Designed miniproteins, single chains, continued (2). Designs and how they scored, part 115

Each design is a single chain, and the fold is of that chain. pLDDT is the mean over its residues in the fold that is shown.

## One batch from the design tools (miniprotein)

Design m7982
Fold by ESMFold2-Fast:
Structure m7982 (fold): chain A 109 residues (1-109)
Amino acid sequence: SLEQQKLRILVLITTFGGSVTMAYVQTKSKSYEAAQENLDSAQDTWDTTADLVKQVFPQLAADVDAAQAQINTLIKQMKDNIKDPEKVGKLVEQLHGIAARVQALVDAG
């Protein structure tokens, strides 16, 4: 059902947000290798999320592609600044905002 597909997308977006938050926590604790692994996992989770959203809601393809490009850029910026927890924290807020926008579009469909 459409409601089951929306729940699957919600789980993926929640998993993405959790990986991004854990990367930030690990950056603050100076666990930089673990932080990079969680950022890689977040990117893989978002790629899966983007594909599923476009399959279920093809009308959102342009919005999802734009969000994916922004997320890829922000994750790269987090990796480039992994020893700067203040900057990483601001990038995490931006990543959560983009994910929340995509979730709102899915909920409206």
Scores: mean pLDDT 92

Design m7983
Fold by ESMFold2-Fast:
Structure m7983 (fold): chain A 73 residues (1-73)
Amino acid sequence: GGSTEGVVVEVKGDEFVVEVPEALPVGAHVMVEINGQVYPGEVVAPHLVRGKLPEGESVEVGDKARVYYRAAS
């Protein structure tokens, strides 16, 4: 497994998108840490991860994120 630091680039309703400098496999399941909270996410493009917020939680565009992923064998 590995991790990379990214930034929140989009928030729409209960969904957010994080941009990462490292290319990740499209379709991979990841964990995204933002402001000390961890959310499940999915790689939707090589440098973009989409996640969903539980009710009552929010993130802002510009927030730092850390994405945790499994290395492909």
Scores: mean pLDDT 82

Design m7984
Fold by ESMFold2-Fast:
Structure m7984 (fold): chain A 75 residues (1-75)
Amino acid sequence: SNDEIIEIYLSAIEEALNLLLEAGVITKQEAEEILEKMRKFLLENVDKLEPEKLSELLNERLEELLEEIRKKKKE
């Protein structure tokens, strides 16, 4: 089901964000904001896109959000 697909992707994203949090790359607030934005993206797109395209867009969106944080911190 779509709910199972969403949970699989969110679990993987949360795991990646936890590694970045432990490494001091992002804050707890930034990790929560990214996870919430990714959840909303998944809810809007999981029923509209083929799995391959969904995975590509999820990776692109996550990279975009992480790049914004890196640029903000490094200036």
Scores: mean pLDDT 79

Design m7985
Fold by ESMFold2-Fast:
Structure m7985 (fold): chain A 100 residues (1-100)
Amino acid sequence: LSPRLQAEVTAGVIEIAAAVLKVVARREDLPPEVRELRLQIAEAALAAADAILAGDTEKAREYARRLEELAERARELGDEELARMARRLVRLIEEGIELV
């Protein structure tokens, strides 16, 4: 696959993960802090995907750093699953950056 097509696939995977985070935040009776954090992770991930597609690697790195902070916050709140998901999104963003 071309690097551009690989970047588009990576961005698509990030977008799907963000959509799942938003759906879970709306359907579950989660603590407000966890719900807000899920939405913040989803928004940062979507912004990173847009940056990757635009070739804005510096902006994508900024959102990756933001997601690392949000992953740490998720662990502090006891949501290890959300923390792992945020770290996975960071890795996907890093992969996307390498392709543009």
Scores: mean pLDDT 84

Design m7986
Fold by ESMFold2-Fast:
Structure m7986 (fold): chain A 84 residues (1-84)
Amino acid sequence: SKEEALKRIEEALKKVEQYPQFKEDASRLYERAVELLKKLTPEEREAVIRAMDSVVETILNGSPEEAREVVDAFLAALDARLAA
C-alpha cells in the first residue's frame, strides 16, 4: 500500500539521519517521495522503494563521490517524474 511504501522510505532515510552532510538531501528525498507515491501504481512504488534503498546503501557504504552522484541523480529523477 501507499502507507506501507511511505513507512519503508522513512525507515530507509532514518539510516542516514546521523550523517549531517545528507540531512537536507534526506528531507528533499522524503518530500518528493511522499508526493510521488500518491500518483504511482503499486509496481512503480516498489521501484521507488528499491531505488531509495540503493541510494541509502551507497551513502552508508560507498565513497562520498558515489553517494553525491546517486543522491543527485535520484533527486533529479524524482523531480522529472513529478513534473510529468
Scores: mean pLDDT 84

Design m7987
Fold by ESMFold2-Fast:
Structure m7987 (fold): chain A 83 residues (1-83)
Amino acid sequence: MEKIKEEAMKNIDKLEEKFSSNKEIQKLLEEIKKLLENTDNLEALLAIKKGLSTILKNKDQLTDSEIKEKLEIVIINAKNLEK
């Protein structure tokens, strides 16, 4: 659990650095941080980690709008898995 949260947080930190000027992306990353802090659901944690890793891998090929959309999908998927 802790290692998955740590690796997901490192990915958020990298995305926050890359998109520091984009307030909407920063807000979505903050929401994902809160989800990571408040969930103990393994499937939700793995979905967040995988989603963030995929976005990071493709960050230079994606527009800010596409990054925003993909981060919103990560949030929706994580919330659905917490049920």
Scores: mean pLDDT 83

Design m7988
Fold by ESMFold2-Fast:
Structure m7988 (fold): chain A 66 residues (1-66)
Amino acid sequence: MVGDIILEVVQELARMGAKAGSEETIEKATKLLIERGFPEEVARELARMLSQGASLAELAAFAEKA
């Protein structure tokens, strides 16, 4: 379920033409994750991990652990 939310956010970023590693992408990912119910600190770290090329499994594991 958490992985489904992360995948949806990744798909939304791709739809917006966002590129991995850009500050705009990190800000958009953070906002989307907060809107999906993640705490701000978790959302920021997930967005950072995503920008660094972390796998969906790594992102989901971090979110579940937090």
Scores: mean pLDDT 74

Design m7989
Fold by ESMFold2-Fast:
Structure m7989 (fold): chain A 56 residues (1-56)
Amino acid sequence: GAHYLALAEEYIAKARAGELSGGRAGAGAFTHLLSAGHSVEEAQAWGREAARAGGA
């Protein structure tokens, strides 16, 4: 839903701003989405995007 996308986008935005390392942003996005009941594939995709945004 919209809420989980907003959470994933927040991790990506913080990584781009240099507030989070790529590793922390990726792990945070993955764990949050997985804990919210989203699929492993969705959590991994957003986690990878957040990690890339932070230079991981």
Scores: mean pLDDT 75

Design m7990
Fold by ESMFold2-Fast:
Structure m7990 (fold): chain A 61 residues (1-61)
Amino acid sequence: AALERLRQAARNLVELSNKFKGSDSPEVKLAERQFLGLAFDLKLPWDTVNAVLEQVKLELG
């Protein structure tokens, strides 16, 4: 499903952000681009995109 693809991209972004602990790593920047690009391609409203990202952040700590 489209929402599940976005959730997987959000999970990858959050996991990389947690791994690099605030580093300006190219991996985190690429994951951000991939997540935002997928959200744009799926034509999801920002409220939905932000809700998915926040839910994943809560799940991963």
Scores: mean pLDDT 79

Design m7991
Fold by ESMFold2-Fast:
Structure m7991 (fold): chain A 68 residues (1-68)
Amino acid sequence: SIEERLKEFIEEARERAKTLPPESAELVELLVGIAEHDLKTGEITTEEQVEKLIKGFEETLRKLEEEA
């Protein structure tokens, strides 16, 4: 489901954040908090919305990892 897909990515992002500096890890937690809120409030209802959100978060996470 779209909920499982987003939850799985959030869990992955949090695990990856454990290897980052504290300030970068805090930014990741902010982004995952927004995603969790959108999922809980029903803002995300389509697979395309989920993949677009994941892609944006993945790009941010990748850049933080490259700078770490």
Scores: mean pLDDT 80

Design m7992
Fold by ESMFold2-Fast:
Structure m7992 (fold): chain A 70 residues (1-70)
Amino acid sequence: MKYKLEVEIEKLSDGTYKGKFTLYDENGNVVAEGEFYGESEEEVIKKILAYAENVLKIPLENIELTVKKL
């Protein structure tokens, strides 16, 4: 099964980064959404991917990642 992961990255006034994510299945249904915080865009993306792999149990090879910077 293939999933689409859309991530919006925003830099906050305190210098941290916020990533909002929405995970879609192959039919376009939302199966998970949430947000993570980090010290860099890379750290936020890494946390979201780790969540998808380790909590949602989705292999990273089955995820198409799209990142939008706000």
Scores: mean pLDDT 85

Design m7993
Fold by ESMFold2-Fast:
Structure m7993 (fold): chain A 70 residues (1-70)
Amino acid sequence: SRVEEMVEKIKKGLAEGKNTFRFPASTDPLTVAQAIQEVLGEDKPLAFTYKRVGDELEVTILNAPESVSL
């Protein structure tokens, strides 16, 4: 599913020390929120910002953990 693909992208990025991610501008921010929640776990607060920049959606995770295992 698209959420699973986003989860893997976010996990990989967080493992690389990234907290900002780019998606196509047509991406639904709520779908990204679901993927972030899946990565962080349901017991963790969901805190992120997003903005549309040209043809991209830029998402920044504000409560990103310092390490995530792939």
Scores: mean pLDDT 75

Design m7994
Fold by ESMFold2-Fast:
Structure m7994 (fold): chain A 55 residues (1-55)
Amino acid sequence: MPDLSSLPAEVALQLAAAYLPLSEAQVAEMRRRVAGLPEEQRSAALVELVGEYTA
């Protein structure tokens, strides 16, 4: 898995969906939860959510 925190949020989300055992509903929820954040914070928030779902 590439380092998701170094990627744009949309690319990071697409890679997480491709390489991690995430459901379509979990991917949609991650999009929803980061949509209200400034773009600079979205990748960090996605990394945290990925950790939460795969822990």
Scores: mean pLDDT 71

Design m7995
Fold by ESMFold2-Fast:
Structure m7995 (fold): chain A 80 residues (1-80)
Amino acid sequence: MEKELEELEKEYEERAKKLNEENLKLLKETEEYIENNELSKEEKQKLVSRTVAEILRKIGELIDEYLEKLKELREKEKKL
């Protein structure tokens, strides 16, 4: 049981690292798009808000998956 928790933590640490890399890339692409396209203040705000919302959604999904799997492991532990 302890090994399963450690394996789960390691798996999600690696996934979080990859997600962070993807999110940093998305932020850079958004910044480059803004710089290259001479957007209005409103268009810049909408684009940034959309990018931030997507990042938060992805982070939330990863956290939800981790918590769900953690709950499943804890419930299985109670059966032994």
Scores: mean pLDDT 80

Design m7996
Fold by ESMFold2-Fast:
Structure m7996 (fold): chain A 82 residues (1-82)
Amino acid sequence: SSFLEEAIEDIENDESLSPELKEELVREFRELESLPDPPEELLEKVKEAYEKYKNGEISASELLVEIGVELALHYMKRYLGL
C-alpha cells in the first residue's frame, strides 16, 4: 500500500536512527510490500504501530519488534492453515 512506501521514506530520512536500525526497519517494511495479498488485519496492525512511532509513543526499536511479531504470526498462520 502507499503507506508502506511513505513509512520507508520516513525511516530512510530519519537522521536520529542508527544505520543498522534503519536497514532492519526498511527490510521489514519491504518484506510486508512483498507479501501476496496481505490480510487487512496485518496491514492495520502495522499501520497502528507505525503511527505510534510517528507520534512518539513507541521507539523505532519497538516498532521493529512489533512488525517482526506481526510478520511471524502471519507466517505461522499460513503454515498452520489458519
Scores: mean pLDDT 84

Design m7997
Fold by ESMFold2-Fast:
Structure m7997 (fold): chain A 70 residues (1-70)
Amino acid sequence: MEEKIRELARKLAEEYLKEDEFLSKYMTPDERIKKSNELFFRKVVELAQETGISLSEAYRLLREEIEKLK
């Protein structure tokens, strides 16, 4: 259970970072901030829906996995 949740969080974190890197090459700073926030929130919702954890727990886990990949 916990291992599967962390595996999905890591996968979603990797997807977020790849998409955010793409945005950084082609958008103004203001556009990138808006799109990065939208993207992050979509990944938080996806993690919560697929695993059954709360949105706040999904937010925390996704943020932790992103920080580990920086």
Scores: mean pLDDT 80

Design m7998
Fold by ESMFold2-Fast:
Structure m7998 (fold): chain A 95 residues (1-95)
Amino acid sequence: DAAKEIVDYLKSLGDKYKDPRFYEYAKLVEELVKQGRSLVDALREVEEKYWAYLRKTDPRVDLVYNSQGAETMEVPALYMHLQFAAMLAVARSLE
């Protein structure tokens, strides 16, 4: 079950980065998939919520979309941007 693997992965990111928000995101993915939403749609909604969180932590988050200033962001923020991009690519390939 791809949804369960993504949920478990998000929980592991919460442990790795000591950020409890990933547990909330894991629960959101699980709930949206149970409601009949696609895994891609669920991950896009999680990504939107995580970007909203990052904007409160580092106002340069939006610079990641044009690659300027990405290297001056906190490493966890840049890493998570790449992780969400990878998860979305995988989810889309499964549709």
Scores: mean pLDDT 65

Design m7999
Fold by ESMFold2-Fast:
Structure m7999 (fold): chain A 88 residues (1-88)
Amino acid sequence: MTTTSVSESTVELEEGEVYTATATVAAQPADAAVRVDVILEKDGEVVATASASAHQAAGQAATVTVSLTNVGESGKYKVTTTVAVSQL
């Protein structure tokens, strides 16, 4: 069984600035695979994407960190973070 959650935020980033997203997944009843995808958009256009994955042990919380470099211009960006938890 896979559970997916999506969050959106707006951030001000400079050119070359590294944005870091951290997702915390509560303890699961069984071992799980966690995937975090981050999409950076400006004016409706995708500028950059990054992803990370981790194994989560049953009964243990997991924290997954994704870093993304702004390769676009300085300004306001929309950040979409998707967290998918698949029970193993």
Scores: mean pLDDT 80

Design m8000
Fold by ESMFold2-Fast:
Structure m8000 (fold): chain A 86 residues (1-86)
Amino acid sequence: GTGVGYDHGMEGYTPLESAMEKLGKKYYSIDEAAEIIQNHVDAEKSGIKKVLLEVSGGKKYVSKEEVLEASKKIMEDPLLGGEVAG
């Protein structure tokens, strides 16, 4: 529901997104993006790279938005997370 509340644009700002903002890059290599995601998500790097490649459509580089989308997909996939679902 549309509530009148604090419009924290930072509430959707993950630690991952904050780290990418500090780097100031528009695009990341698959390896760089996978390393950044792995630091914030408990998942196997090969699985992270696979999701990044799917989100990128096989491109050599990914945008910040594509990195965030890949991270969300990894967190939603119980086969990649390795942790017990809460």
Scores: mean pLDDT 69

